Designed miniproteins, single chains, continued (5). Designs and how they scored, part 32

Each design is a single chain, and the fold is of that chain. pLDDT is the mean over its residues in the fold that is shown.

## One batch from the design tools (miniprotein)

Design m17090
Fold by ESMFold2-Fast:
Structure m17090 (fold): chain A 78 residues (1-78)
Amino acid sequence: MEEQIRAEVERDVKLYSEKVAKLIKDPELQKKYTEEIRKLFEEYREASLAGAPSEVLSAIHQKILDIIKKAEEEGKKE
């Protein structure tokens, strides 16, 4: 199951990275937000593998959504 979880994380990271690239034109900001999103998906994977409660997993997911919202707000200023 480790391979499957890793594949799902990479798919989600790719999806959100593409979304950030559509929202932000500045390549340095794109890199910053993409790196933060990748870090949070890694944290989500580690928490999930450790059997963290759904509340913890939901909190990490909400942080990812908050980063996307910040990226959208930054993109409107560029």
Scores: mean pLDDT 77

Design m17091
Fold by ESMFold2-Fast:
Structure m17091 (fold): chain A 86 residues (1-86)
Amino acid sequence: AAEAVKKALEALRAGNEEEYQKHAGAAFEFLRPALEALRAAVAADPSMSEDEALELLAERLGVSVERVREAGKSKENLLRLVLELL
């Protein structure tokens, strides 16, 4: 898992889209339980704000809301967060 995410990050930084696509799946697999929890929470409360959604993701990943917000700004930031959590 961690090795594949490292390869995806290196490929992204090198501008190698083919290698990025090949390895990026491992990062999304790691995020799957947190994203499924968010989807269930939104389904239970459709009035949930963006800030409440970010707080739920932060709690599930064990990081601050600011770390989740930064991860949302770019693919590189997202891959770096996943690597730090692995």
Scores: mean pLDDT 79

Design m17092
Fold by ESMFold2-Fast:
Structure m17092 (fold): chain A 80 residues (1-80)
Amino acid sequence: SLEEMEELAEKAIEEVEEYLEEVITNEEKREEILERFRREVERLLEEYRAGKLTETQFKLRLMALRVEAYVEAEQEKRRE
């Protein structure tokens, strides 16, 4: 359902925010990564609302976006 996908999106944003807060000391870089992630997730929700994605496709793409955020976070952490 849309409500379930919205809840998954909110949890993903919260978990990514918590991870970024733990691993990145540079506040500006942390905010940049988080803002990009939120924007991508909102676009994904819009595609789901428009009927362009199944629940399985939404979940897989949400997972891919999380991986991208974590990879970018690790890259920034290594530059600190």
Scores: mean pLDDT 87

Design m17093
Fold by ESMFold2-Fast:
Structure m17093 (fold): chain A 99 residues (1-99)
Amino acid sequence: VTITPDTRPSEDPITVQVPGVILTHWNPETEAEFRHYLETGTTRTGVKTIPEHLSELVRTYGPAVAEMVSKATGIDIRVEGIKQRTPVDDLVEAVRRVT
């Protein structure tokens, strides 16, 4: 099973990978913008596909938005590659490359 070349809101599961995103906090401003997207499937400044806009949302608001979009739209949305990084993880990877 593969994603079609034409990614659409009602199609197969969407996998989003956004490195470095750890924001999970929610506030009224981001909630209102996100609700607009859920109701119209577009941004206020233009029309975007879910994969395109969802990547921006996950980067800005955190991985929890993928689950909310999946619940609201009925589309299976999967977020990968998002994990809280620590300075220790960075050091371990740097040492591993040097050593």
Scores: mean pLDDT 49

Design m17094
Fold by ESMFold2-Fast:
Structure m17094 (fold): chain A 110 residues (1-110)
Amino acid sequence: EKAEEAIRLLEEASRLSTEAGKAAAKDVEEGIKLVDEAIRTAREARRLAAEVDKEVAEIVEAAVGDLESSRDNLLKSYKEGVNPTLVSAGVINAIGASVNLELAKRKLEE
């Protein structure tokens, strides 16, 4: 079922978002790679969720926005020779995305 597939992808995207935050604190380049993977997974989850529940798709869209902000902050830090403030912002954005993805999953499980 589309809902089951969306739930599985939301769980994976949330896990990737959490791992991206942890990785970025130690290695910005690894954090960026994980954020890119989380964005791809979350976008696929959003596509499936949109066919099941529009509110859930909207929550996933917000999470994708947080992940894109995380990527931008981490990329800027990487280019500037590691800015701790931008790394911290990228980590916070990735954690925020994970929370929204978990909320979206929970609503579909309802």
Scores: mean pLDDT 89

Design m17095
Fold by ESMFold2-Fast:
Structure m17095 (fold): chain A 63 residues (1-63)
Amino acid sequence: GLDEAQVAALEAALAAWLQERAGLDPTLARGLARREAVFVSTLSAEEWETLGPELRALVERVR
């Protein structure tokens, strides 16, 4: 799993990605990113493969 600092870093990166992909308001994107970062921290390495290429790269970098 990811520690708190890694989750925070992933949250920030996810918020930016969600804003770009879905055109979400920054506040909404942050809320969704926080939830997604916590969820991603529970995933196996194989399940990280189901994430988009940017998300996979961000997860690997944060570790």
Scores: mean pLDDT 72

Design m17096
Fold by ESMFold2-Fast:
Structure m17096 (fold): chain A 67 residues (1-67)
Amino acid sequence: SSQRRRQIDRLLQNSQNHLQLMDQYNQLGDLYGQLGNTDLMRQYSRLSMNHSRQATNDLNQADRLGR
């Protein structure tokens, strides 16, 4: 249905947004690591991992709806 397709499209878009945030937080973590700020490095690493998990969850939901 058109409504199910819209739900899938939103989940795919949300997943893509989470992957972009994952990359941004990884870059910030690397930057703070280079500056010797290990606390911020670890904080941004955890944020990156959380967005990676959210992206996977969105993709899994989209897959289930597409079946």
Scores: mean pLDDT 90

Design m17097
Fold by ESMFold2-Fast:
Structure m17097 (fold): chain A 57 residues (1-57)
Amino acid sequence: GREELIKELAEKYGLSPKQVEEIVELALSGKESYAELAEKYGLSVQQVRNIVLRVTL
């Protein structure tokens, strides 16, 4: 389910599960862009996009 996917993405990108959930929440709320999230969490824009896409699909 969604929680298992979040844990897998966290492990893949060197994040905690809570950080993955925070990225998705901030992206979906429109409070931060993918570029801003990428800089904040030390990821590429493509990696942030992949996290959001995988969790929301």
Scores: mean pLDDT 84

Design m17098
Fold by ESMFold2-Fast:
Structure m17098 (fold): chain A 91 residues (1-91)
Amino acid sequence: EAEKVGKKAKELALKAGYSERNAEIIGKTAKELVELGDIESAQALINTLESQAVSGISSDPSSILRQLAQVERRRGRDKAAEILEKAAKEI
């Protein structure tokens, strides 16, 4: 499951117009969220990427990851927020 989610996130990021490097980071991030057991955070990332891939409009991937991290912190999912914040710094 984690591998499949990571691969899907990478494919969606590429379709949305992100670079190969940024898509790899996004895919790894989605995989790490699933491995953590935070399926909701992983699904939120997938939903955001699907929306961008369909619309053809992408925003700064660092900003998206930071925004998702803030949502997870408000939900008390500090470890998921840390994973998202680390990914944003790597981009």
Scores: mean pLDDT 80

Design m17099
Fold by ESMFold2-Fast:
Structure m17099 (fold): chain A 108 residues (1-108)
Amino acid sequence: IPPLSPAEAAALRAAADDLLARSEELTRQGFTDPRALSQSAVSYTSAGILFIELENTGSLTPEERRAFLRRSAAIARLSSQASQHLGLPSAAVSQQIADRLEQRVKEL
């Protein structure tokens, strides 16, 4: 499979960054609105799919991968804190996900 063209890779990066930024903002809103946490998860999943495409096509740099992983860990931790604050049943699972992603950041 040939690698993505520079233009295709740039378009995927822009789309992924926009979705990730939206996830970050929605997670912050999640402390007062549990619906925002659900929307954050959707935006994050969409961003993740695009980053996997960049990774699989060899278009993602090591620095970009580290930045994505750090942002993912921060979103997961904030989401865990919001879930705990709201008393959601998912709080324990959210904490496990945050702990796992933070461990992966330490292994970079």
Scores: mean pLDDT 84

Design m17100
Fold by ESMFold2-Fast:
Structure m17100 (fold): chain A 82 residues (1-82)
Amino acid sequence: DEARREAEIERGRERGRALAEEVRAAQEETGTGRDVAIEKIAELAYAGARGTPEEAEGYDAAIQVVNEAMVEAEREARRRAA
């Protein structure tokens, strides 16, 4: 079902954006953005393995958003250290 797949992916992106804000906040406050991101990615991967194929694609979309936030946080940390 294409409509269900699209809905799950959009839900995943929304979930990922909320978690990405937590990653950015942790990086700004304590420099632990990477550790927070790794933990959230593991939780999302576990949830995706337990769901339907469409739900798994949604969780994969969330993981991608969190991973992008982790990379951005690492770049910002390097700029500040320079």
Scores: mean pLDDT 84

Design m17101
Fold by ESMFold2-Fast:
Structure m17101 (fold): chain A 80 residues (1-80)
Amino acid sequence: SMKELKEKLKKLILESVGLVIRAIGAELDGDNDAAIEHLDKAIATLEEAKKIAEELGDDETVAELDAMIDLLRKRKAAIA
């Protein structure tokens, strides 16, 4: 249902935020390998969230998630 898809979307976004926080923590500790692993997981989680937003026809959320994915990919490239 649309309600179940919205709840799954919210959960995936919250999970991705947690992974970004872990990546920032790893960077502060100088652990670039751990930071990259957390960023990869965050990107994958946001890509799953984007697919759900597309299924919902929520073009605004799709654009926002796409922008976040691009930002995290650029951050990962700067660390690697």
Scores: mean pLDDT 91

Design m17102
Fold by ESMFold2-Fast:
Structure m17102 (fold): chain A 64 residues (1-64)
Amino acid sequence: SMEDVVALGELVSKRLRELAEKKGIDVRELSDEEKRKVIEEAREEYKDKFSDEDFEMVEQLVLS
């Protein structure tokens, strides 16, 4: 659902910001590979909460 996509997007966004802060860089300077790894980790943790379609939509938005 759109509510699930929004919730997952906020979760992924938070984790991307945390990763960027640890590296001392802006979130926009994270590589696509690093962004995909964050999404993959979220997929493993939340397999039962979000659908494959929700993850695919968030990946498209994050990598745009």
Scores: mean pLDDT 84

Design m17103
Fold by ESMFold2-Fast:
Structure m17103 (fold): chain A 55 residues (1-55)
Amino acid sequence: MEKINQALQEAAKALGQGDVEKAVEIARTGLPEAGASQEFADSVAKVIQRAADSK
């Protein structure tokens, strides 16, 4: 679980820096590498993309 939380924090950091593309990439690739399901990773990436599009 800690590795998944670390990947989520890295994605959030990239999003906070305005790098939406990097945040989505970290979510799509980093979460499965950390042990999350692909479905979970895709859901997180979709949430990041929607949050960026709403600004």
Scores: mean pLDDT 77

Design m17104
Fold by ESMFold2-Fast:
Structure m17104 (fold): chain A 63 residues (1-63)
Amino acid sequence: SAHERAREASDRLLAGDLSAEVARELAEAMKEAGATPVADYILRLLEEGRDEAAARAALRFSG
């Protein structure tokens, strides 16, 4: 589920995984949960190759 994927990705992020994969999983989970503007922002950062910035944004908006 989106909630389950968000928890798994959040746990990885809190463990220091600032990868594009973690940022993408959190963005997709946020989009499924209705937080589309935030999710689209994170996905745009990933499209620009800004993987760490995307992961940091995901962390900021997942609290």
Scores: mean pLDDT 79

Design m17105
Fold by ESMFold2-Fast:
Parts: sequence; C-alpha cells; structure tokens
Structure m17105 (fold): chain A 62 residues (1-62)
Amino acid sequence: MEERVREYVRAVDRAAERLRSRGITRPSQLSPEQRRELARELGVSPSTVSAAARRLEQEAAG
C-alpha cells in the first residue's frame, strides 16, 4: 500500500475510534464545531472526521 493511502486509512481509523468513544455513530450526530474540534485533537482534516463518521454509519447499517 502506498504511504499516502496508509496514512489516510490510519487517520480515518483514529477518527473512528474517537467518534465511538464519544458515542457518535453517524454524520448527523456531528456538528461543524465537533468536527473541527476532533480534527484538531487528532491532527487530521475535518473531511477525515466526516469520512470516519460515514464509515461508522455504514458499519451500523450492515
């Protein structure tokens, strides 16, 4: 796996774990402020946090 793809996947995984710890399982539970805060805490982009929330929603729907 290319290093950039590996970094992105790991960043999404870290964001997903943080969202789970806060009881957030879907994008609709994530305010713009919460998305920004989590992005800053994790050192990732806000779009990465959104991607993590969508992944959790997909996991819950499957």
Scores: mean pLDDT 77

Design m17106
Fold by ESMFold2-Fast:
Formats: C-alpha cells, structure tokens, sequence
Structure m17106 (fold): chain A 94 residues (1-94)
C-alpha cells in the first residue's frame, strides 16, 4: 500500500508542477498563488495521514479527489488534464 501512496504522490506532484508552470507562463499570479496553496494543503494532509498511520490507498484517493476538484475550480481550462490525473490515481489505488 505504501508503494501505491508514493505513486499517487508522484502523479499529483507532476500534475501540480505542470499547472503551476502553465499559470506562471500565462502571467496569472492569482491562479499560481491559489494552486500553490492547494499543493501545500495536499502535502500537509498527506503528512498528517502518514503520521497517523492512515495513509491507505483508499484515504489517499479520497484526498486526491477533493484536491483535484479544488484545482478544477481554480483552473477549469485544465479539466481534461485533472480528469486524466484522477483516472490514473484511481487505477493506482485499485
């Protein structure tokens, strides 16, 4: 289960970096700041789950779904990428 958690973290990080880079290149400082906040909150939540011994594939999937939904609200033009990210995470956590 830890390998699956690490794979989900890698997928989330890659998607976050792409969204942040795209916002920066577009000069959208407000979107970049909102996405950075979401990424920091995701990282904090994953750490809390790990510290409590609750970092299961099921719990990580639930958190990923919530954070990806928040990212989609901030970057609706990236909906297709975020939906693809979620599909990949669901595949990993199966």
Amino acid sequence: SMEKVEQVEDVMLRTALRLLRDAERAGDAARAAALESIVQEWAKRVRELLEKGEATPENILKEAEEFLARAKAVAPDAAALLDETLARIREITE
Scores: mean pLDDT 87

Design m17107
Fold by ESMFold2-Fast:
Structure m17107 (fold): chain A 72 residues (1-72)
Amino acid sequence: MSALELIQRGIGLILRGIGLLFEAELLERQAEKASGAEKDALLAQAAAKRAQGEALIAEGRKLLKEGDELAK
């Protein structure tokens, strides 16, 4: 793997993760207008997307660091 490939993959994962965090925020806003079981379901979906988004951002940051080290 080249440093450039690691950097490009890292950026791609970070952007995907940001997209999931945005989806989570939209679900949380929908939950504010919902009640009972519907609200609970929306909050559960939002929590799952936040966890996935944070994991992808963490993985992407790791790849960026590895790419930076290889470029030195």
Scores: mean pLDDT 85

Design m17108
Fold by ESMFold2-Fast:
Structure m17108 (fold): chain A 75 residues (1-75)
Amino acid sequence: SGAVLAALFELQRALREASEEEKPILEEAMKRVAAAKDLAEVQAALRESAREAEKRGLHKTAQVLREISEMRYAP
């Protein structure tokens, strides 16, 4: 779906600029998003990854993941 592709594109962009500490969370988020069937599952996957980033002290990564989860996919 367009939501899955848009979220994966934004996650790939974040991953290219990520530190080694940030990469595992972003890779995990990409895996979850790739398995999502609709927008609601994409949003749930990104929110889970944001919560895990917060637990690891990766506050900026968590914010990026939340921003992607709040994105309206539109052509």
Scores: mean pLDDT 82

Design m17109
Fold by ESMFold2-Fast:
Parts: C-alpha cells; sequence; structure tokens
Structure m17109 (fold): chain A 82 residues (1-82)
C-alpha cells in the first residue's frame, strides 16, 4: 500500500516536472524530477521509472548549463536501464 502511494507521488512529481520543462522553467523541472526520483528510488532502486526520471533530470540540467550534474544523472539512468 505504502509503495503504491510513493509511486503515485512520483508520477505526480514527474508530470509537474514535464509541465515546468515545457514552459521553459528548467529549475522547477529539475526540482520536480528530483522529487520523482526520490519517490521511485524509495520504491525500487532498479526500476525503469527511476531510470526515466533520471534521464529527464539530465535533460533539465543540460538546459540549465550544469553539464556535470546532467552527466551524473544520465550515468545513473544508464546503469539502471542495463
Amino acid sequence: AEAKELEKKGEEALKKGKEAFEKGDYESAAAYYQKAIDYYEAVDPKSIKLAEALAYLGEAYEKLGDLEKAKEAYKRAKEIAL
């Protein structure tokens, strides 16, 4: 039950992150994607949902010009997706 509630909160955070990203608010997008990552990681540290959220976080950091944070997010996503 608790795991399902956390996954739902992760999905809501991911949706808000995507909405912020589409509006060009990359700082808010990164913050929401990080919340989604925190929720998904608490449920399953090897889930494809976590890998997807990490890839979105990488894209947000690229738009912000934080290439080191973008690289780290993409690296984590790739390690989970393997």
Scores: mean pLDDT 87

Design m17110
Fold by ESMFold2-Fast:
Structure m17110 (fold): chain A 55 residues (1-55)
Amino acid sequence: SEEENRAFTIELLQYAIDRLRELIAKGEAGELTPEQLAFYRHALEVLERELKRVE
């Protein structure tokens, strides 16, 4: 159903956001290139906006 699809999408977005936050934390600790860190920060902003749109 549309409600089930929406709930699933929200869960996937929340999961992806949590994983990106973990990657960003590792990047800030020096485990990623500046380009990779910038990409993940941008991806996080996009996913946070999408989550806010569908909630």
Scores: mean pLDDT 87

Design m17111
Fold by ESMFold2-Fast:
Structure m17111 (fold): chain A 93 residues (1-93)
Amino acid sequence: MAEELERRAEELEKRVGELARELGHEGVFDSTLEAAKRLAEQAKTRVEGIALRAKAIAATARGLAISGDPELAEKAREVAEEAERLAREAEEL
């Protein structure tokens, strides 16, 4: 269960990273996602850590959504919504 949620978090991190690079923000969000991963490792439970990672992905994607490219912004909102859903699912375990 936690492993599946963690895998979903990794997929969303990949998607938000690809969007950031396409927008020209290579590395700008990488440090934020890495910091979130390290914070997750220090969380009391694995699911709490996954929720923190998902929230960081959602925040990053929301930031990309304001970039001014309408199609890229739409994809970023989709990633944010999926990450927000993952965070809720992790918090309910």
Scores: mean pLDDT 75

Design m17112
Fold by ESMFold2-Fast:
Structure m17112 (fold): chain A 100 residues (1-100)
Amino acid sequence: SLEDLERLLEELQKLLEEIKKSKKITQEQLDAAVRLATAFLIEAERNFPELDPELVRRGWELVDELAATDVKKTPDEEIIKKLEELLRVLEELLRQAREQ
């Protein structure tokens, strides 16, 4: 459902705005971002077969990397950069979903 993708992306965008404003990320915020992105990718693949498979694959690679990340051992700037890349990937997937 397109509406579910839009809702999940909006929640992730809001979360990333909060993180960028504070310039700090908590484990709870990272876990929330991973959950939102995972739900988005599952919904996107299930309902939109014409998505770029390499872009979907990149989305999953970023989710897997972030899910394995310990915020206590990783610089906040590196985590934020990966979250920004993930958000760009999901935004492009949503654009492609809207064109179907």
Scores: mean pLDDT 89

Design m17113
Fold by ESMFold2-Fast:
Formats: sequence, C-alpha cells, structure tokens
Structure m17113 (fold): chain A 101 residues (1-101)
Amino acid sequence: MEELKREVAETMALLETDPEALLAAAAESGAASEAAVRRVLELAGDRERAREEAERLLRELEEAGLPERVLELVRAALSLDTPTGYAIAAEIAWGALEALE
C-alpha cells in the first residue's frame, strides 16, 4: 500500500511537471504501448476534446463498477487540468474499458 501511494504520487508529480517525460518513461519500460503513447499525444493537442473524452470514459468506468483504485487514478490525472493530463486520464479509462469488453 505505501509503495503504491509513493508510485501514484511520483506519477502525479511527473504529470504536473513533465508529462512528456512520463510518457517516454512508460514507453521505454513497456508500461505503455507505442499506440497508447500516440493516442495520448494526439488527444493532448485539443484540451477541450481531451477533457470531454476523459469525463465521458470516467462515467463509463463508474457505470461498469470498476475498482475505486482505477477510478481514483483517472480522477487524479483529470484533476491536473492540463491537456496531457486529460489525454492520459482518457487513455487509462479507455484501456480499462477495453480490458473489460
């Protein structure tokens, strides 16, 4: 639990200060596919569209009854109020829904 809290806090700090470095690290470590990184970068080009997609997908995750830990991660990224934060929130939510379907 404590280790996960630290990882979430470090991820949040990177999203706030250097979201591109976070995306590069995720791709390099294999935590995110090249396709996922591409989707985030494309969506981050339009803040309002990224926000609308993230909010829509979060609602779908809540309706699907996914674990609160997943919802909290999406909400945390969404709370950064940055184009890349919204795009990352949408990608996490979309990936969780795709794993369910």
Scores: mean pLDDT 69

Design m17114
Fold by ESMFold2-Fast:
Structure m17114 (fold): chain A 61 residues (1-61)
Amino acid sequence: SPLRARIEELARRLVEAMRGDAPGAEVEAIVRELQAILDAHPELRPYLAETMERLTAEAEA
């Protein structure tokens, strides 16, 4: 799914931005795009949660 691929891309960028001490404006922009997708497609909320958990665990290893 193109939407799932976009969520994974945004989630990966969010995890990297938070770990890399990125500007708050960059984090806010990523969060706003994710929120827009999830507002239109709330069924993707579990997918985002799973993806964030996996990417955060990978980044901490």
Scores: mean pLDDT 82

Design m17115
Fold by ESMFold2-Fast:
Structure m17115 (fold): chain A 74 residues (1-74)
Amino acid sequence: MQKSLQELRERFRRAFERAEEEFRAVEAGGPLPPVMKEIVEKFEKAKFSSELSPEAQKDLQLTMLAFHYFAQLE
């Protein structure tokens, strides 16, 4: 049978937790990870940053980073 939504949610939850931890480390003055830097550069190039609040920008970047780690868990 195909994997349940609960199994997929658990995988994504772990990827999201990792993304949140890296965001918190950067906010605490830690180094910016290469993948997060690439996400930020693509986001700025797309000009979305000028239309979104800082909170919305952070949420979108966090979501993109979480999807990156979710893909790596495969």
Scores: mean pLDDT 70

Design m17116
Fold by ESMFold2-Fast:
Formats: structure tokens, sequence, C-alpha cells
Structure m17116 (fold): chain A 56 residues (1-56)
């Protein structure tokens, strides 16, 4: 669910790439190997949009 993904991500420092990837994984999103926080943020945005689309 989009809210669960956002909640998991919100507990992680935006500069902590490893924490961001782990939060996404814990929320049921399996991100590809990413090398930066901006790539993690793009993965989050895509996952949230997909979940919102499925809920609406």
Amino acid sequence: KAAEILKAYATVDSSDLAGQMEALRAAGVHPPPVESTSEAAATLAGAVLREIGEEL
C-alpha cells in the first residue's frame, strides 16, 4: 500500500541509502541495486504511484 511505503521511508534519513533500500524492501518493494539516494527516491516515487493507481 502507498501509505505503508511512505511511512517506512519517512523513518529513514534521506542521506542514508542503505536505510532507504531496507525500508523499501520491508514495505514490499524490491528495488534494483542503486548507487545513490536519488535513485532510491526515484524507485520510491514509482512504487508509490503504482500503489496509488491500484487503490484508486
Scores: mean pLDDT 64

Design m17117
Fold by ESMFold2-Fast:
Structure m17117 (fold): chain A 94 residues (1-94)
Amino acid sequence: MKIVRTRIEVPSDASNEEIARTAVETLVERAGLKPGAKVTIYSSDKELLEAAKKAAEELGLEAETVLSPTVPEGTVVVSAVVDGVTYEVEVSKK
């Protein structure tokens, strides 16, 4: 299985909305997602998870959220599968 991973660090004062937008917009750009595409969102932070779901839905994406205790606090991981390739974007605070 081919996996394309992108990791982004944001400033420690970045808001959940900024982290969420960065993750979702980067995934859309890298994977070439169209409205109606499915994305899976992982975070241990419920507020960040909800912010990322909202960001995805505002771009017309179908978001599935997974509360994952193994993801560090202040981190969100968003993923999509396009043509058998898994695209993954991880955004974390410094």
Scores: mean pLDDT 86

Design m17118
Fold by ESMFold2-Fast:
Structure m17118 (fold): chain A 58 residues (1-58)
Amino acid sequence: GAAAEALRERLAREAGEERAARGVDTMLKSGGDPAAGLRAYDASGGDGSAAGAWALTG
């Protein structure tokens, strides 16, 4: 239902923010390699657009 979809979007958004932070941290620790940061972000569950995909799946 709509409430469950809204909750999924919120959780995915919060997870996305943490994933982005992890990506930046990895980039900095790798000597500023943005590709390393992007790989870490992707490995942690993809991009923030996943929240939209969850809304469309209901």
Scores: mean pLDDT 57

Design m17119
Fold by ESMFold2-Fast:
Structure m17119 (fold): chain A 98 residues (1-98)
Amino acid sequence: SAGISPEATPKLKVEVETPEGAKAVANAFERASQLFKAGASPVDALGAFLDELRKAREAGVKITRIEFSGLSSDPQKVAEVFEKLAEELKKNLKAEVT
């Protein structure tokens, strides 16, 4: 909120084409957010995120686009961003946080 350069802010874009895809990606973000809040390492939290997406793809769920740039080094801030994306994906088939 303080007029910092756009290059200094995290950018995260998610697009899915189906409600099933949106739910799968939302569940993956919620899982990772819970792990970050519980003090898990970034490797473990992101590993769980990727594992949830892999399981969804193996079940035939279509996931279109997930783009990450400029993620915070603070796990709690990453958890908050992931939680917000999960909530938005449950309402819409797109979510973006800057």
Scores: mean pLDDT 70

Design m17120
Fold by ESMFold2-Fast:
Structure m17120 (fold): chain A 74 residues (1-74)
Amino acid sequence: VEEARRLFEEGLKLYEKEKYEDAAKKLEEAIRLYRQAGIDHPEAYFELGRVYQKLGKYEEAERYIQIAAELAAK
């Protein structure tokens, strides 16, 4: 959980620095660790969707934003 939080925070910092590919990798790893711990983290999916929008990967962005919305509605 602590490692997942750290990776999430690193992903957000990379987004601020406009290092979008690196931000995506950190957020994907954070999501993987949260899922292993049985934790839903809609914010991580939402932020990953925003990163994919910046990378021009609109299909992936829409998918992750939809997952975030579904998790937040639980």
Scores: mean pLDDT 84

Design m17121
Fold by ESMFold2-Fast:
Structure m17121 (fold): chain A 82 residues (1-82)
Amino acid sequence: MELTPEQKAALVELAREAGVPDEYLKAIEEATTSEDVDMVLLVAASRLTPEQARKLLEAFYEKAKELGIEMPNVEAALERLR
């Protein structure tokens, strides 16, 4: 789904707070859909330890839930890490 400016701003802020590398942060800033962000987060998480990946993906899952956004790839990845 297409992101509203408010949804995108919230996701970018969370990515910055979570210490996402600049290349992935830029990809999230340039994303127009929730599917783009969901995929970028999978790639970012793949470069982390399982513990770091879980923390990152949990933070985005909770934020997506608050914003009414579905991130099926983030959700599936979290289920594998639990």
Scores: mean pLDDT 81

Design m17122
Fold by ESMFold2-Fast:
Structure m17122 (fold): chain A 82 residues (1-82)
Amino acid sequence: GEEEEAIKLIKEAISLALQGKSQEAKELARKARELAEKVGNDILKKAADSAYEAAELMEQGDIIGAIGHALRALGYIVELEL
């Protein structure tokens, strides 16, 4: 469903962000955010927003900030999968 697709996109966005593929990561995070909006899931929206921020911080050279936001996004995903 749309929630499962959004979760997959967020996980892919986090992976791409940490690889320095920031533009691709941002695109997937935006797609996930749109799906989260359709589903009306606030935790999923927060996960997508954190994944996007991780990509943006990597692009800016803030590696520590990027890791922090990636871990936050993963934390939200764990909440959704429990």
Scores: mean pLDDT 88

Design m17123
Fold by ESMFold2-Fast:
Structure m17123 (fold): chain A 105 residues (1-105)
Amino acid sequence: DAEAKKKRREAAVLFTSGAIWFVAGQFEKSLGNDKTAEESYKVSSELLKKSLDILEELVKEGKGTPDDKKMLLSISKLLEEVAKETGSKEAEEESKRAKKVAEEA
């Protein structure tokens, strides 16, 4: 339906933004700017979590699609990388949640 498509578009924008902030964090780390890298990874994880929350709503409503599953798996992988870079237990737990939601999609 139109509302599900709108939510999916919002999730895609949030996912793309989260991925961009992850790349920004990698770039800052390569320059030795560890504090700025940490801040960039935090923004990345917050955006990826918002994308995950929207996709989880769609899956719980029985509106999950194969494309939603692919995006959830990509969110899981990026959150796992954020967790490895930052030691964030929250990012690790959110990565596992994204993978579980993908299995239900």
Scores: mean pLDDT 90

Design m17124
Fold by ESMFold2-Fast:
Structure m17124 (fold): chain A 81 residues (1-81)
Amino acid sequence: MRAKSPFNLDTTFLVALAFYDKDGDGEISKEELREVLRGHGIEASEEEIEKIMELADVDGDGKVDYKKLTEIMTGQKLYVP
């Protein structure tokens, strides 16, 4: 995963996640994460998906917050100058 445009990637990712989030609870499952990546033609191995889930799955219930997911994908950008 190589990204230098956090805003574009972050915004596009949030929109994609919201589109695949059928429940509308602001969270997605591991399957939805896989679908959003595939839907955008983003190359993601099983190891990458697992790593993202481990970092973004705060509750450990197989669901992740959009905020956590985008932070992981953009390199954990919490503090933007």
Scores: mean pLDDT 61

Design m17125
Fold by ESMFold2-Fast:
Structure m17125 (fold): chain A 78 residues (1-78)
Amino acid sequence: SPEEKAQEILERFRKRVDEVVERVLAANTPEAYEEGLREIQRIAGEAFDELSKLPEELRDKFVAELGRILQEAMARVR
């Protein structure tokens, strides 16, 4: 279903972003932070593009959840 597909997209997004966050925190350098931010932005763009193909009602819900996952990840590396 479109909802199951959206959930899989968000699960992969969260996992990929968490891996970047872990690398940034482990390295604890300005360079790793800057590179990590660029990678997270790229991953977010890819996930957004996948979600944009969903029906509008589902898209709005899952894009909002994507934003929440992103905000949480960004808070962890600050």
Scores: mean pLDDT 85

